# Designed miniproteins, single chains, continued (5), part 70

Each design is a single chain, and the fold is of that chain. pLDDT is the mean over its residues in the fold that is shown.

## One batch from the design tools (miniprotein)

Design m18426
Fold by ESMFold2-Fast:
Structure m18426 (fold): chain A 59 residues (1-59)
Amino acid sequence: SSQQQVQQLQQQIAEVEQQGSERALAALDAGDWDAFRRILEQTQQQVSQLQQQKQQIQS
């Protein structure tokens, strides 16, 4: 159902944000600024894509 798909997308968004933050912090702690920036960009892009999918289903 659309409601179930929205719930799954919300959970995926939360997981992507959490994992992205943890990985970004680990890169920062290691002094790898290039990895830090790349991880933030990739995480932002993935979240944006999932948010768009969620909006399409909710519309």
Scores: mean pLDDT 87

Design m18427
Fold by ESMFold2-Fast:
Structure m18427 (fold): chain A 83 residues (1-83)
Amino acid sequence: VNAFINLGNIYEQLNRKMEAIIAYQDALLIDPENEEALKNLYKLLIESGRKEEALAFFLSLHSMYPNSALIKKYAGEALDAVS
């Protein structure tokens, strides 16, 4: 069930960015390669100036799921963002 992604979207509409970040992180615990959750989490972390947290999170996901091209893409973008 896509409940955490829907919850994240609702928190974004309410401008509750921290709760939205947590909801998308919870979505990725259930479905690590969910494109919407990966995209929206990355966007929110970068927009909030939390670039080092984005790098740590996506590198951790890449370590757990090394064959995911999508996760590798976001880990690389997060690394570029802190450079």
Scores: mean pLDDT 84

Design m18428
Fold by ESMFold2-Fast:
Structure m18428 (fold): chain A 90 residues (1-90)
Amino acid sequence: SEEAEKLVEEAEEALRKAEEAKAAGDGEAAAEYYEKTVELFERLAEADPSIRESAEFAALVAELAKAEALGDKEKAAALREEIRAKMEAA
């Protein structure tokens, strides 16, 4: 759908900006762009059921990247366990 295509493009842009901010050492800016990436992938999962699991997984990976950018070690550890569980189930 047009909505799903737009959400993919916006998520890719947000992710690129997050990675650029992370490379520059700006953890706060990186976290803001990773949060936007999470929101866009969550919306994509709702908009296109055929890629829901892939979009939900991408959102979890972005949430982990956000937690790491903010130095939230406890949240990052919990998200890594959730990601591993999903990878083992696949």
Scores: mean pLDDT 86

Design m18429
Fold by ESMFold2-Fast:
Structure m18429 (fold): chain A 87 residues (1-87)
Amino acid sequence: SLLDKVEEALARIEELAKKLDEDPEGMAREMIEIARELLSLVEDPALQRRLAAAIETAERLLAEGRYEEAAKVIGVEFVHLRAQLLA
């Protein structure tokens, strides 16, 4: 289910966070990739638009070398998506 995929994504991010200081760019890139995978599974148009906008913002931050900010943008959206799916 989408909820199972979001829970898997959050667990994967927790694991990536252990390497944040070593490879912040790699973490940001991986989080954006996970977000793109989840976007393909989101059927709600409002949630789809929100996640797509966050991915665009994170990609701009990544291009600017703002890796931690890019990762935080995506992380906030995963927490939001999980909350909406549990409602």
Scores: mean pLDDT 82

Design m18430
Fold by ESMFold2-Fast:
Structure m18430 (fold): chain A 110 residues (1-110)
Amino acid sequence: MIDEESVEKWAQKFYEKHEDAEELEKKVIELVKAAKDPLTALIESARLVGLEPLAELAELLRRGAPREEQLAAAERAVEEINTNEEAAEKLGLMLKAFEKYGKELEEAKK
């Protein structure tokens, strides 16, 4: 299971390695704001950061593809995150951007 501590560490590593990390995070937030639905936001964000297997999974979910195809895509996405440190760091940045935007939306409702 991907926990908050793992996401935080992955995001921090991305920030340390990439001087454009802050700009990329801002672009993810802008994409999420412009998206018409959460799955479209996930698809476009995953593609922007370079997480193609995750984008494919989100597209299958959006199309209502058979469960067997969804599970195969999910296994592929998880395997990439577990075997590729750069993919894990990209996921961390993307999830941190989603968290920041979600927090802003929740505070705005108060």
Scores: mean pLDDT 80

Design m18431
Fold by ESMFold2-Fast:
Structure m18431 (fold): chain A 81 residues (1-81)
Amino acid sequence: MPSDEELEEIFDKFDTDGDGTLNKEEAKKAFRHLFEKYKLKKIPSDEEINRIFKKYDTDNDGTLDKEEFIKAAKELFEKYS
C-alpha cells in the first residue's frame, strides 16, 4: 500500500492547474500511474474508476480534492492489490 505522502506526490503531479483538485481525466491518469508504479496484478476498468470517482466526489462538482483522492486510491489498492 502506498503511503499518504506517496499518494500526495502523485496527486500534485497530476494537479497541473495547481487548484488543489483533480478532474475525472486527471484522476484516471493518476490512478493508472499508481497501478503502473506499484505493478499491481489487475488494472481497474474505466467503469470501476468512474464508480470510485463518483463515490468520493461528495460535492458532485466533477473533481476530487487531495483527501478524496487518497481515500479513492486506497480503496482501489485494497481491491486490486
Scores: mean pLDDT 76

Design m18432
Fold by ESMFold2-Fast:
Structure m18432 (fold): chain A 64 residues (1-64)
Amino acid sequence: MTSSQKQQAIDSITDLLQTERKLDPDDAQKRAQQMLDAQQTAQKLLDEGHSPEEVGLILTKQLA
């Protein structure tokens, strides 16, 4: 993912969180960044040959 695509994804998620969850812009942006980082970590693990089940377990432990 390019830096521009990453920023666009963060902006889109931030807008969604503000609209649907009524979050403050700062809180929405922080959560959007965390969600995108988790998704990128999942994609990296899949690219490394981990199964979807292993990726889910790893992400669950990191977010706990």
Scores: mean pLDDT 73

Design m18433
Fold by ESMFold2-Fast:
Order: sequence, then C-alpha cells, then structure tokens
Structure m18433 (fold): chain A 81 residues (1-81)
Amino acid sequence: MLSPEEQELKKAAEAAIEHIREYAESLGLPELGEEEVKRFEEETKKIIEKLRKGEISVDEAVKLLKQRYAEIMGRIDRAAR
C-alpha cells in the first residue's frame, strides 16, 4: 500500500501527465507528448523509489517532480517553434 505522501505525489504526477498530453496535442505534437509522458513516468518512478528508500524528503520529491515537469514543458514549447 502506498503511503499518503506517495499517493499525493502520484496524484500530482498524474495531473502533470494529463497537462503534458493536452499541451502537446494543442500544439499538434501528440506523438512528442506521449514520448515526454513516458520519460516523465520513468523519472517519477525513480523519484518515488528514492522517497520510499528515505533518500529524499517529500518536499525534495515534489521539487524534483516540478523541475522535471518544467523541463518537459520547455522541450515541447521549443519543438513547436
């Protein structure tokens, strides 16, 4: 069973994934959106594993997730130029 903190992080990641898909689709780049979603899911898995092992705090996990999201959105934006 996931901890409440892991559940909140997973929920935030799922919301970010939806936003990545919607943004990429709005720019006519749905295939790039799916590639970036897969990348984000892999990074999210690594962050959750580190959190589970006690290697990072919940606050650090949230910060890393937000940073990965921003990097992805920036790549999609640049690809649309």
Scores: mean pLDDT 82

Design m18434
Fold by ESMFold2-Fast:
Structure m18434 (fold): chain A 78 residues (1-78)
Amino acid sequence: MKPSDEEIEELFKKIEPLLLTIFGEDSVNQSEEAKELKGMSKEEILEIAREVLRKHYDEIKSPQEAIDLIVEEAKKKK
């Protein structure tokens, strides 16, 4: 069964702050993942996030698993 748009938005709201943390908005020392994704805009990352959540919703058991899948997909599109 396809996840509803409401279910996708609920999960997205939980992961958005974690994505911003990974991309180093509040960090002087960016993670290796953030360095590898250098040159992507916040908007591009958020678009990839929504696509990953729709595609892998049934596989995502935690917000952290969603983040890991989003980072992996973003690296592949770079």
Scores: mean pLDDT 68

Design m18435
Fold by ESMFold2-Fast:
Structure m18435 (fold): chain A 109 residues (1-109)
Amino acid sequence: DIFDGLRQEKLDELLAELEKVMKPGSFEETDKLIEKARERVLEDIKAMNLPEDVIRDFEEAVDRAAKEIRDYLKERGVAYTAPNKEAEEKALEILYQAIRDLAWIDLLR
């Protein structure tokens, strides 16, 4: 309960920052932004040479965070228009934060 509350607080803060750099529009480009960020984080996870079960748990955390980004932005009616490096960086930060909240060790030092 308390750990889910702290995770959600950080996520809500980052989602609000992401929303500020986006405009109303089609959600198709936003889906591409989220998927691209997800692919980058999953590549980094696979490169860590961690046990398979730990990699799986990190992949599940990233998938949940990606869904939360998608649901939040869709509900707010905001869309990504390329190029926007700030939006790309904020999406990556949200996904990496999901890994940090799960991990006992900070993997992004």
Scores: mean pLDDT 72

Design m18436
Fold by ESMFold2-Fast:
Structure m18436 (fold): chain A 66 residues (1-66)
Amino acid sequence: SYAEEAKKIVLEGGGSEEEAERVEKAVEDGDGNAAGNYVARALARGQISAEAAQKAGEVLKKAGLA
């Protein structure tokens, strides 16, 4: 699923399990604003790489959430 793919990208990008679970749940709930905000916040805090943030954004777009 796109939710599982987004979670994996956040984890592989250096994000915590908690951050990845927030993104996964937002995608499962169809909440693109929440999902995008969680990814942007993790990037701004240096928790995930810029590459991971870009890949997560691509998954959100494929899911119709961006």
Scores: mean pLDDT 86

Design m18437
Fold by ESMFold2-Fast:
Structure m18437 (fold): chain A 82 residues (1-82)
Amino acid sequence: EEKEKKIKEYEANIKRFKDGLETSKQNADEWKKKYDELKAKGLGDSPEAKRYENLAQGYEGLAKSREKLIKEYEDKLNEIKK
């Protein structure tokens, strides 16, 4: 029973982190697209382009943190299942 509880707990955390990861990647892609559009117009050095770049990088950082947490919980889940 305790093993089953830990498996469900880790699976729930993985799902939560995956949902948050998807949102972070989506937001990063949206800001990167806006940055790329300004860069294509020769406005890559504009203050607006730098803000969009910073926002994209911020969300990319959140996505990487969530990917790390997912891997950590997947490793714990694999250890318990064996």
Scores: mean pLDDT 85

Design m18438
Fold by ESMFold2-Fast:
Structure m18438 (fold): chain A 91 residues (1-91)
Amino acid sequence: MQLYKATVTVRSDASQEELEAAAEKAVERAKSLPGVVAASYSIPADDPGTVVLTIVAESEEAARRAAELAVKTLQEEVDATVVSIRIEPLP
């Protein structure tokens, strides 16, 4: 089975605590979607306004749906601006 990885990078002026809470919520919501097998986030210590979410899904469509929901969650929670969204097949 071909797995797909979605990488979502956003920026926000929210506090570190608010960004962490929003990212956790985005990960939980993404993981609840059909076809999503894993989701995680990172916030770089030297770039505290940036959140990177990684989502692994069973299809390109599932990865795209999960990325879209994650973006929407971050926009609603912390008024995040999308930097990039990448969806690629895993080797």
Scores: mean pLDDT 84

Design m18439
Fold by ESMFold2-Fast:
Structure m18439 (fold): chain A 100 residues (1-100)
Amino acid sequence: MMSKEEVEELEELVKKMYEAIKNKDWEKMMEYLSKILGEPLTLDDFTEEDLRAIEKAVKNTVEALKEADEKEKAILLEELESLLRMVLAINKLEKRNAEK
């Protein structure tokens, strides 16, 4: 389980990422996603379908956070981070296979 400080930091990053999505600022969205996942990411690391899936997941998480208590926020944010990491891992695997 994440600490309270880790939950607050991740919540802020996710909210900023959603604001970037609403403004169609994909470069800013990638900056926040890079901070969440701990590695430098660009739009070239994802397909358009993956970006739409990320947009939907972030939107649903931000909406759920409005009604969530502190424990529920930790669970929602951990699940979102896990989903984002899985999407990146799949894209890295597919890109490596395509480069062979």
Scores: mean pLDDT 80

Design m18440
Fold by ESMFold2-Fast:
Order: C-alpha cells, then structure tokens, then sequence
Structure m18440 (fold): chain A 75 residues (1-75)
C-alpha cells in the first residue's frame, strides 16, 4: 500500500530525528505537534518515548498506525 509505505517512512524518519537531533530541536517539534490538536498530542507523546529510549521499531509501528488513522479520517 502506497499510503502505508509513506506513513511508515514518515514515522521512521521522525523516530530517527527524535533520537539523533539536539534536545532543543526535538522540544520544538514536540511543541509544534501539540499545537496541532489531539492527533498531534498523540504523535508528540510517541516522539518523547522515542527520545527517552523506547524501542524504535515499536514507536515506528505505533506512529505509522496513528498516521494511517488520521489519513483515513481525512478520506
């Protein structure tokens, strides 16, 4: 599925950035996500878990599901 592949790629990039980027950059991303409403708050929580050392593959799967749920809601 093209949508699933794109969502997974987006999720993986976000998790990699959360683990590799400076804390200040990650804090800014989290604040921006929280400002986008309930789905953004859920995404921000997952990014914080990734930053705190949660299993990256587990967070990628959860974030992928969130992205797909939001995309289906917009269809």
Amino acid sequence: SELEEQARATARAAVEQARAAPPEVVDAVIAELRAQGPAGERAAALIEEARRGADPEEIVERLTRLILEEARREL
Scores: mean pLDDT 82

Design m18441
Fold by ESMFold2-Fast:
Structure m18441 (fold): chain A 59 residues (1-59)
Amino acid sequence: STEENIKKHTGKVRPEVKKTSLLLQMKTANPEERAEIIEQLRKLGMTDQELAAFFKALG
């Protein structure tokens, strides 16, 4: 799938670096962007506890 090709190219980037970039984007993201960033963070191994902390900070 198209997503597999994107993951294959992005896979060269360290997960920690990608996670940090997404967390920074989260702070300035609009509601639609936030939902997409959360999904990507979960795929990178973000815990429910860490996600809850961001939701608390945003709401």
Scores: mean pLDDT 67

Design m18442
Fold by ESMFold2-Fast:
Structure m18442 (fold): chain A 60 residues (1-60)
Amino acid sequence: GILDQIVEEARRALEAGMEPEKVREAALAMAKASGLSDEQLAELDRRVRELAEEHERRRE
């Protein structure tokens, strides 16, 4: 679904070297524009935070 597509875009943006905070902002903005529910926005935020944390751990 759209939520999974946005998460995949966020993962690719992190891999491309985009700042985690910018990726999170862009993902949430895209989800809101797409009409996702508050519950889906919370799930997206959680998944993007986990991806950013994993990316930082792998970088070290």
Scores: mean pLDDT 81

Design m18443
Fold by ESMFold2-Fast:
Order: C-alpha cells, then sequence, then structure tokens
Structure m18443 (fold): chain A 85 residues (1-85)
C-alpha cells in the first residue's frame, strides 16, 4: 500500500471512528456540533481517498490537507472525550 493511500485510509478511518463516538454524546448541541464538524472534514477526505485508491498521486498540498484534517479530527476527539467524561 503506498504512503498516499495509507494516509488517506488513516484519515478516513479516524473520521469514521470519531463520528461513531460523537453519535454517543448525550448532549444534543455538543453531538450535533461535533457531527457537523466531522461531516465537513469527511467530504474532501472521501475525494482524496478515491483519488489515492485509483493510483493517482496526491500533491504536496493534498497530503498537507490530509495531515491537517487528521489533526483536526484528533482535536475533536479530545473535546468529545472531555464532554463524555
Amino acid sequence: LDADAQLAIDASSTIAIAQILASLVADAAVRDAALAALDALAAPLDALLAKALAGIPLSAAEKAALANALAAVQAILAALKDAIA
């Protein structure tokens, strides 16, 4: 598996896990805000994943976008952890 495809898969998998965790938050306002933020990140990542899986090389900007999206998801997960605790 090439590095571009692996990065895209890691980002997409992390978002999917974050969406499941967000859906378990009892506070509707916190849940809905987290899900909206994750949905906004998921759409561009799905496009990049499709491109990487088709064997099309990702640009440096696209790789940076994947890394930034992964960092953003990690920040949302930290906030959800605090909300669930």
Scores: mean pLDDT 78

Design m18444
Fold by ESMFold2-Fast:
Structure m18444 (fold): chain A 91 residues (1-91)
Amino acid sequence: SKEAILEKLREIAEGEMEKKLKEIEEAIKNGDLEKAKKLVEEVKKEMEFYEEILKLAKELGVYDAGSLLAEIYIEEGKKLLERVEELLKKA
């Protein structure tokens, strides 16, 4: 069903971001701030890539699974960056 596909897309985006967050949290906990910054920069770069794809898809008037995945990925990426900002304030 379309609903099952949507759930899978969300799980993919959330699972990917959760793994990245865990790696960033581990780097911060270990005092490896350079690794943490590099991982954050990689997330930002991926978000910029998806934002550009979403922008182009809107210009073409296309809303497909890729556009939806990009939108979810950007949303989850923003949540990850907010969480990292909180962790860095605590460190």
Scores: mean pLDDT 81

Design m18445
Fold by ESMFold2-Fast:
Structure m18445 (fold): chain A 74 residues (1-74)
Amino acid sequence: MTEHEPVSQSSTQTADGHRIHGVVLKVDGKYYGITVLLDADGVPLGLRVSEPVDTVEEAIKQTQQMVEQLRREL
């Protein structure tokens, strides 16, 4: 059974009222960056997942880049 434990979290709000959350999860010794787009009511509009990496630092950087990219697509 795979357990997902959040290692790092970040949040960014767009000028249009959308909210973007970046989460780094550790799964079986690997780190995944996950970015979730929420509307003003907190409803999920989109989800992006990075490639798995071996370090938290790399996963955090990828998550932050995905947050910025998603923000620019709104």
Scores: mean pLDDT 73

Design m18446
Fold by ESMFold2-Fast:
Structure m18446 (fold): chain A 105 residues (1-105)
Amino acid sequence: MTEEQKLLLEGEIHVGLGLISESLGMYDKALEHYEKALELYKKIPSAKREVAETLVNIGKVYAKQGKYDKALEYYEEALKIYKELGDEEGIAEVEKNIEEVKAKM
């Protein structure tokens, strides 16, 4: 296993743990896991999609906590990455999340 493959696997494990924590309403624990995944993915030059997906997950947790300004910051960072990648599906998902948060502000 390459170092990059190991970092990618460790990031995937932390995303999974974050999703489980979020489903249990453990938002602080979910954020800890997503932030660890983000740290790991940022060390991998080819993991831009995984970085964007993790930023969306962090934004969703902040939105659930009513921290809409913070949710928008993470969504807009993810949107920038998806636009750089030409990921039309990722762009559409993030734009929908941004509109939903703005409607609550």
Scores: mean pLDDT 90

Design m18447
Fold by ESMFold2-Fast:
Structure m18447 (fold): chain A 107 residues (1-107)
Amino acid sequence: SKALKILEEAVKKAIEALLPEAERLRDHPDKLAVRRELYDRAIELTTEYIKENISIDPEGMRELLERLIKELERERERNADTNPELAEAADRQLEAAKEILEEIEKL
């Protein structure tokens, strides 16, 4: 799927861009705040890359995002009691996925 390749490349580029920032976790007194910042930046970079490439395979991307949304909703519920940080990350990814779906509707 072209959409899957776009998503994979988006995630890969976001990780590569943010990997040097991971060193901030070592010395920062509030490690949770730094992790939240890194997650938010990763989501932003991934979302921007997908939007820039959205016209390549909009229907494939819609199908992929609809499946991802269902999985993220499950992850949010699973982690709510045991890992609130992951639940929050899932919520932010859900909002980003919905935003991309809205951009597809405008095409």
Scores: mean pLDDT 82

Design m18448
Fold by ESMFold2-Fast:
Structure m18448 (fold): chain A 72 residues (1-72)
Amino acid sequence: MSPEAQRAYNEGMRLYIQGRYEEAVAAFERAVEIDPEFGDAYGALAAALRQLGRDAEAERAREKMRELDPSA
């Protein structure tokens, strides 16, 4: 995993905990741009998008996460 992607993900999680969902989305989008196989970041992105009522975008992020880990 890229240190840059991990840093963006950690920043997104801090923003999410603070209720700063739009900024959290931006940080998680940054993480998946750096590492497109970062499944956990897609899951977090979907959660933040749902908090904003952006359900269609949340569903797309969830589908991408499932593609990366279709296992149990």
Scores: mean pLDDT 83

Design m18449
Fold by ESMFold2-Fast:
Structure m18449 (fold): chain A 110 residues (1-110)
Amino acid sequence: MTIEELKEAIRDALVEAGFSPELAEEIANYVAELLKKSDLTPEERAQLAIAATVAYLKVHAGASREQIRKAAETLKKKLQELGIKVSDEEVDRIVDAAVENPEYLLEQLK
C-alpha cells in the first residue's frame, strides 16, 4: 500500500459517505502529509488514517456522530480492499476517541 493509494481510499470513502469532493480532497491531503512524517507499518498507517480523518471531520467540518461513523466504516471497507485488516473493535475505539476529544487527537498527530 502506497500513500497515494491511501489518499485515493480516503477521498473515495468520504465522497461515498456523502461529503463534498472538495472536503474529501482536503482531508486526503491532510492525512497523506501526516503519514509522510512517520515511519509506520501498513496497519499503523490505516489506524492513523481513520483517526485523522474522523478527528478532522469533527473539528473542521462539524460532522455529526452518524456522519463520522459512516465515514469510518466506508474507509475501513476501502482499506480492506487494499489488503489491510482493521477490526470493527479498532474502528469503534478510534471513532469514540476522536468524537470525545478530537482536538487532542489532532494535536498528537502533529
Scores: mean pLDDT 79

Design m18450
Fold by ESMFold2-Fast:
Structure m18450 (fold): chain A 63 residues (1-63)
Amino acid sequence: MAEAQKLYEQGQKALAEKDYKTAGDYYLQASQKYLQQGKFDEAKKLYELSKKAYELAKKQEAE
């Protein structure tokens, strides 16, 4: 599998396990890899998923 796709899949698994910080980290890394490939739409989508995951992680820390 391409590295960016593998990172995305690891992010999805972490998200399913409610490990939002880890999900955000994987989505951010996948976004960076897509940017290196010139895939701006995929990169933007993953960057936004990363931001949402980090917000969810922050909410978990507040609980």
Scores: mean pLDDT 81

Design m18451
Fold by ESMFold2-Fast:
Structure m18451 (fold): chain A 81 residues (1-81)
Amino acid sequence: GSAVEKAQEELARFVEEFKKKAKELGVKEEEIEKWLEEAEERALERARPLLEAGMPVEEALLEAIRIFKEELERRLEELEK
């Protein structure tokens, strides 16, 4: 498979693990959905300038996936402290 296809599979698994962990920490479903939406929006906002600068679509998508995962990990880290 392509690097993008592999990254999307890993992202799907990450999101499922994130939802499970957040729910185990007592986070409400509505709040989890809000965090996912905010993380996606942030990733898109950060990836867009890279595309405008001429970055290949596949590379920009991989960067967006990285940013999305980092935003969700940050949310969980803040809750655990």
Scores: mean pLDDT 81

Design m18452
Fold by ESMFold2-Fast:
Structure m18452 (fold): chain A 74 residues (1-74)
Amino acid sequence: EEELEKKALELTDKAIDIVNEGIRAGKFDEAVEKAKPYIDEAEKLADKTDNLKVHLRVIAARLHLVGAEVESWL
């Protein structure tokens, strides 16, 4: 399902971009809240595929989001 894979990757990239911009701006809490719906949707789409690359990309983005969330608590 190439369309689901593409959408999952697009949402994953969008989430990463949001987190990176938030880290750069020092707005960690805002970045986490803004990126979370994109990564949540990407995970749902990835679950409908058997493409390991898509799953790993989504996992990597989730870990990046968690890193920003930890920074927001400090």
Scores: mean pLDDT 78

Design m18453
Fold by ESMFold2-Fast:
Structure m18453 (fold): chain A 74 residues (1-74)
Amino acid sequence: SKLEEWKEQVIEIIKKHKDDHDAAAEAIMALWDEVAPQLSPEERAEAQRIVMAVLQALGDGKPADEVIELVKKL
């Protein structure tokens, strides 16, 4: 699904920017702006919940591995 593809892209962004949480957050927000219009209303609501949780974890300084596990769990 587009939601699962998007989750994989979010994980790759976190891996790429593991030492720069601001860059990770910026890239995730840019991806969200691109993909959100392509999701169903149900997938968009779920993805928005994931985005909020991921941005919070990055803002809290959580290590990249922990943020990746959060994306996989949600």
Scores: mean pLDDT 85

Design m18454
Fold by ESMFold2-Fast:
Structure m18454 (fold): chain A 73 residues (1-73)
Amino acid sequence: DELRRLLEEAERRAAELQPVLIEKGLRFDEETAELYRRAIAAARAGDLETALRYLLRALELIEEGHVVPFERP
């Protein structure tokens, strides 16, 4: 099942990235955090395609620098 494999891979990447951001004093911005939350909700509902789509978009935003300090300025 390619979709499940891709979702598990993306989830692993996101899980590995969070501790690194925390160590640097950074977090996902609101847009990225919302996409990540939606991915989790879709996965819980069994909609793996939607979960993967949201998760990949969240990872894309992180790569584009959509991260902020822990506290809102």
Scores: mean pLDDT 74

Design m18455
Fold by ESMFold2-Fast:
Structure m18455 (fold): chain A 76 residues (1-76)
Amino acid sequence: SMGLPALSDEELLASIRAQIERVKQPSFSPEAALLTRAVLTSLLNAGKLEDPELIAAAQELIALLDEHIARNPVPE
Protein backbone atom coordinates (compact mmCIF):
# COMPACT_ATOMS: atom_id res chain seq x y z
CA SER A 1 0.00 0.00 0.00
CA MET A 2 1.04 3.60 -0.57
CA GLY A 3 2.46 5.56 2.36
CA LEU A 4 1.39 8.92 3.73
CA PRO A 5 2.44 12.04 1.76
CA ALA A 6 5.46 13.86 3.25
CA LEU A 7 4.05 17.27 2.22
CA SER A 8 1.89 19.78 4.12
CA ASP A 9 -1.72 20.17 2.94
CA GLU A 10 -0.79 23.46 1.19
CA GLU A 11 2.26 21.89 -0.52
CA LEU A 12 0.24 18.79 -1.50
CA LEU A 13 -2.53 20.98 -3.00
CA ALA A 14 0.09 22.99 -4.95
CA SER A 15 1.68 19.72 -6.18
CA ILE A 16 -1.71 18.33 -7.31
CA ARG A 17 -2.50 21.58 -9.15
CA ALA A 18 0.91 21.48 -10.87
CA GLN A 19 0.23 17.86 -11.95
CA ILE A 20 -3.19 18.92 -13.35
CA GLU A 21 -1.33 21.36 -15.63
CA ARG A 22 1.29 18.73 -16.57
CA VAL A 23 -1.26 16.01 -17.49
CA LYS A 24 -2.65 18.42 -20.13
CA GLN A 25 0.75 18.45 -21.91
CA PRO A 26 1.22 16.01 -24.85
CA SER A 27 4.65 14.97 -23.44
CA PHE A 28 3.16 13.64 -20.18
CA SER A 29 4.16 9.97 -19.71
CA PRO A 30 1.32 7.38 -19.72
CA GLU A 31 3.33 5.30 -17.19
CA ALA A 32 3.62 8.34 -14.90
CA ALA A 33 -0.15 8.83 -15.30
CA LEU A 34 -0.84 5.22 -14.18
CA LEU A 35 1.43 5.57 -11.13
CA THR A 36 0.01 8.98 -10.12
CA ARG A 37 -3.55 7.69 -10.48
CA ALA A 38 -2.79 4.62 -8.32
CA VAL A 39 -1.23 6.78 -5.56
CA LEU A 40 -4.09 9.33 -5.54
CA THR A 41 -6.81 6.64 -5.61
CA SER A 42 -5.08 4.83 -2.72
CA LEU A 43 -4.85 8.06 -0.66
CA LEU A 44 -8.54 8.90 -1.25
CA ASN A 45 -9.72 5.34 -0.45
CA ALA A 46 -7.61 5.27 2.74
CA GLY A 47 -9.16 8.57 3.91
CA LYS A 48 -5.74 10.28 4.07
CA LEU A 49 -7.05 13.50 2.48
CA GLU A 50 -9.33 15.48 4.84
CA ASP A 51 -9.48 18.97 3.30
CA PRO A 52 -12.44 19.32 0.87
CA GLU A 53 -10.31 21.40 -1.55
CA LEU A 54 -7.58 18.70 -1.55
CA ILE A 55 -10.19 15.97 -2.15
CA ALA A 56 -11.76 17.98 -5.01
CA ALA A 57 -8.35 18.67 -6.61
CA ALA A 58 -7.33 14.99 -6.28
CA GLN A 59 -10.62 13.85 -7.86
CA GLU A 60 -10.14 16.35 -10.74
CA LEU A 61 -6.58 15.07 -11.31
CA ILE A 62 -7.77 11.41 -11.25
CA ALA A 63 -10.42 12.23 -13.88
CA LEU A 64 -7.80 13.93 -16.10
CA LEU A 65 -5.38 11.00 -15.58
CA ASP A 66 -8.12 8.50 -16.54
CA GLU A 67 -8.80 10.52 -19.73
CA HIS A 68 -5.06 10.73 -20.53
CA ILE A 69 -4.58 6.95 -19.99
CA ALA A 70 -7.63 6.17 -22.18
CA ARG A 71 -6.14 8.30 -25.00
CA ASN A 72 -2.54 7.07 -24.45
CA PRO A 73 -2.64 3.40 -23.35
CA VAL A 74 0.65 1.89 -22.17
CA PRO A 75 1.81 -0.59 -24.85
CA GLU A 76 3.48 -3.88 -24.16
Scores: mean pLDDT 75

Design m18456
Fold by ESMFold2-Fast:
Structure m18456 (fold): chain A 75 residues (1-75)
Amino acid sequence: MREELLRKAEASPDPVERAELIGLAHQPLNQIVNEALKEPSREEAIKKIEELSKKEGISEAELEAIKQSVDDALA
């Protein structure tokens, strides 16, 4: 689903539609970070990231970026 949104964004000649599709594709990443930060420990936060990322079809590169964002927030 998310890769399809990004592909549609690249194919769209309308910059407004492209921005909206990119925003929708990135919305799950922000939700994953916010849910992980609700966990009481760093270890549980990382587990939550991996669980939600698997459900949303997040790539390994994006998974590492999410882990880094949570790491920075918990530092």
Scores: mean pLDDT 71

Design m18457
Fold by ESMFold2-Fast:
Structure m18457 (fold): chain A 87 residues (1-87)
Amino acid sequence: SMEEYEKMKKEIEELAKKLAELVAELRRAQRNNAPQEELDKLRAEIEKVAREIEEKVKELAKRMGINLGVAKQEMLEILSKIFEETE
């Protein structure tokens, strides 16, 4: 249903915002020459959130009968917009 689609899309957008914030934090930490342990923790959290997004996109594609490539393209557009807003 459209309602289920919008709910799943919102969940993906929330994870995408978290990913963008973590990437921005990693970039700041790198510029400030943060300890390797801090950089490693940020990278681990980024990888975790990225995996959660990938799984949500796959599940959305399955439930909505959408081609996975089309779902991935929509996700990339959402990520691009959020990353532009999180600079």
Scores: mean pLDDT 81

Design m18458
Fold by ESMFold2-Fast:
Structure m18458 (fold): chain A 95 residues (1-95)
Amino acid sequence: SSLYQQGQQLIAQLNRAVDDVEAGRDVREALERAVQLIGQLNQIIDELEKQGDFKSANELAIQLSGQMVRLMEALTGLPEEEVEYFQELLKKMLE
């Protein structure tokens, strides 16, 4: 589906954002991109579930979970200030 393809493109963008965090490249900008992409992916997964496309939704959710694990591991190597910044971004996304 077009929505699944859009989700796959967002996963690829999220992978690049996580790569930038891991590499220490423009960390706050990369964290902002990651949080925005996570929010957009959650919306796509939700919409796929509403359409009954549980297979596509589950495939994207698994890929998103993998990127979240990588991002959390990368955060353990960052200064506390950057971790706090990420937590504030997540809080805003969940509001």
Scores: mean pLDDT 89

Design m18459
Fold by ESMFold2-Fast:
Structure m18459 (fold): chain A 74 residues (1-74)
Amino acid sequence: MLSLLEMLLYAASHWSELSEEEREKLLAAIQHYYDTREQVKKDNASEEEAKKALSEAEKHLRDTILEVLPDLPV
């Protein structure tokens, strides 16, 4: 399975091929991941709570990349 960074680099390399709606959707998913990461730091979340929140946000971002780039080799 590709790492999140590899999936994001793949999305960036194919950015010009995405529709405006797909770009907005992907940017929203990236923003959500960033906001989740900042929120878990602010909330002094336990290691388990932080891992769960970040895993859920990462899954959403991965699912969004796969939705807009279905030909991604996974």
Scores: mean pLDDT 78

Design m18460
Fold by ESMFold2-Fast:
Structure m18460 (fold): chain A 94 residues (1-94)
Amino acid sequence: SAEEEARALADFAALLGAAFPEMSDAEIRRVLETERAAGREIRALAATDLAAAIQALEDQKRWVRAHLPPRLAAWHERQLDALIAGLRAALAKS
């Protein structure tokens, strides 16, 4: 939902600010725009193709590991792993 998206992005922004206190509001906003776009694409895929949604989350996990600070990357990977596990469980029931 839009409310769930807003909460997730707010939590992500707080973690970015804590990890990179030198980051400007504009820089944080650009990162959040990227995360919002990726999240929307993955949700759209999950509605039609769970396997493709799982692959997109694995791709996001690799991007996070390569490009974000270790603490933020580790937190993000845990969130992505939980989502992947849920989608894999749903796929196995189908």
Scores: mean pLDDT 77

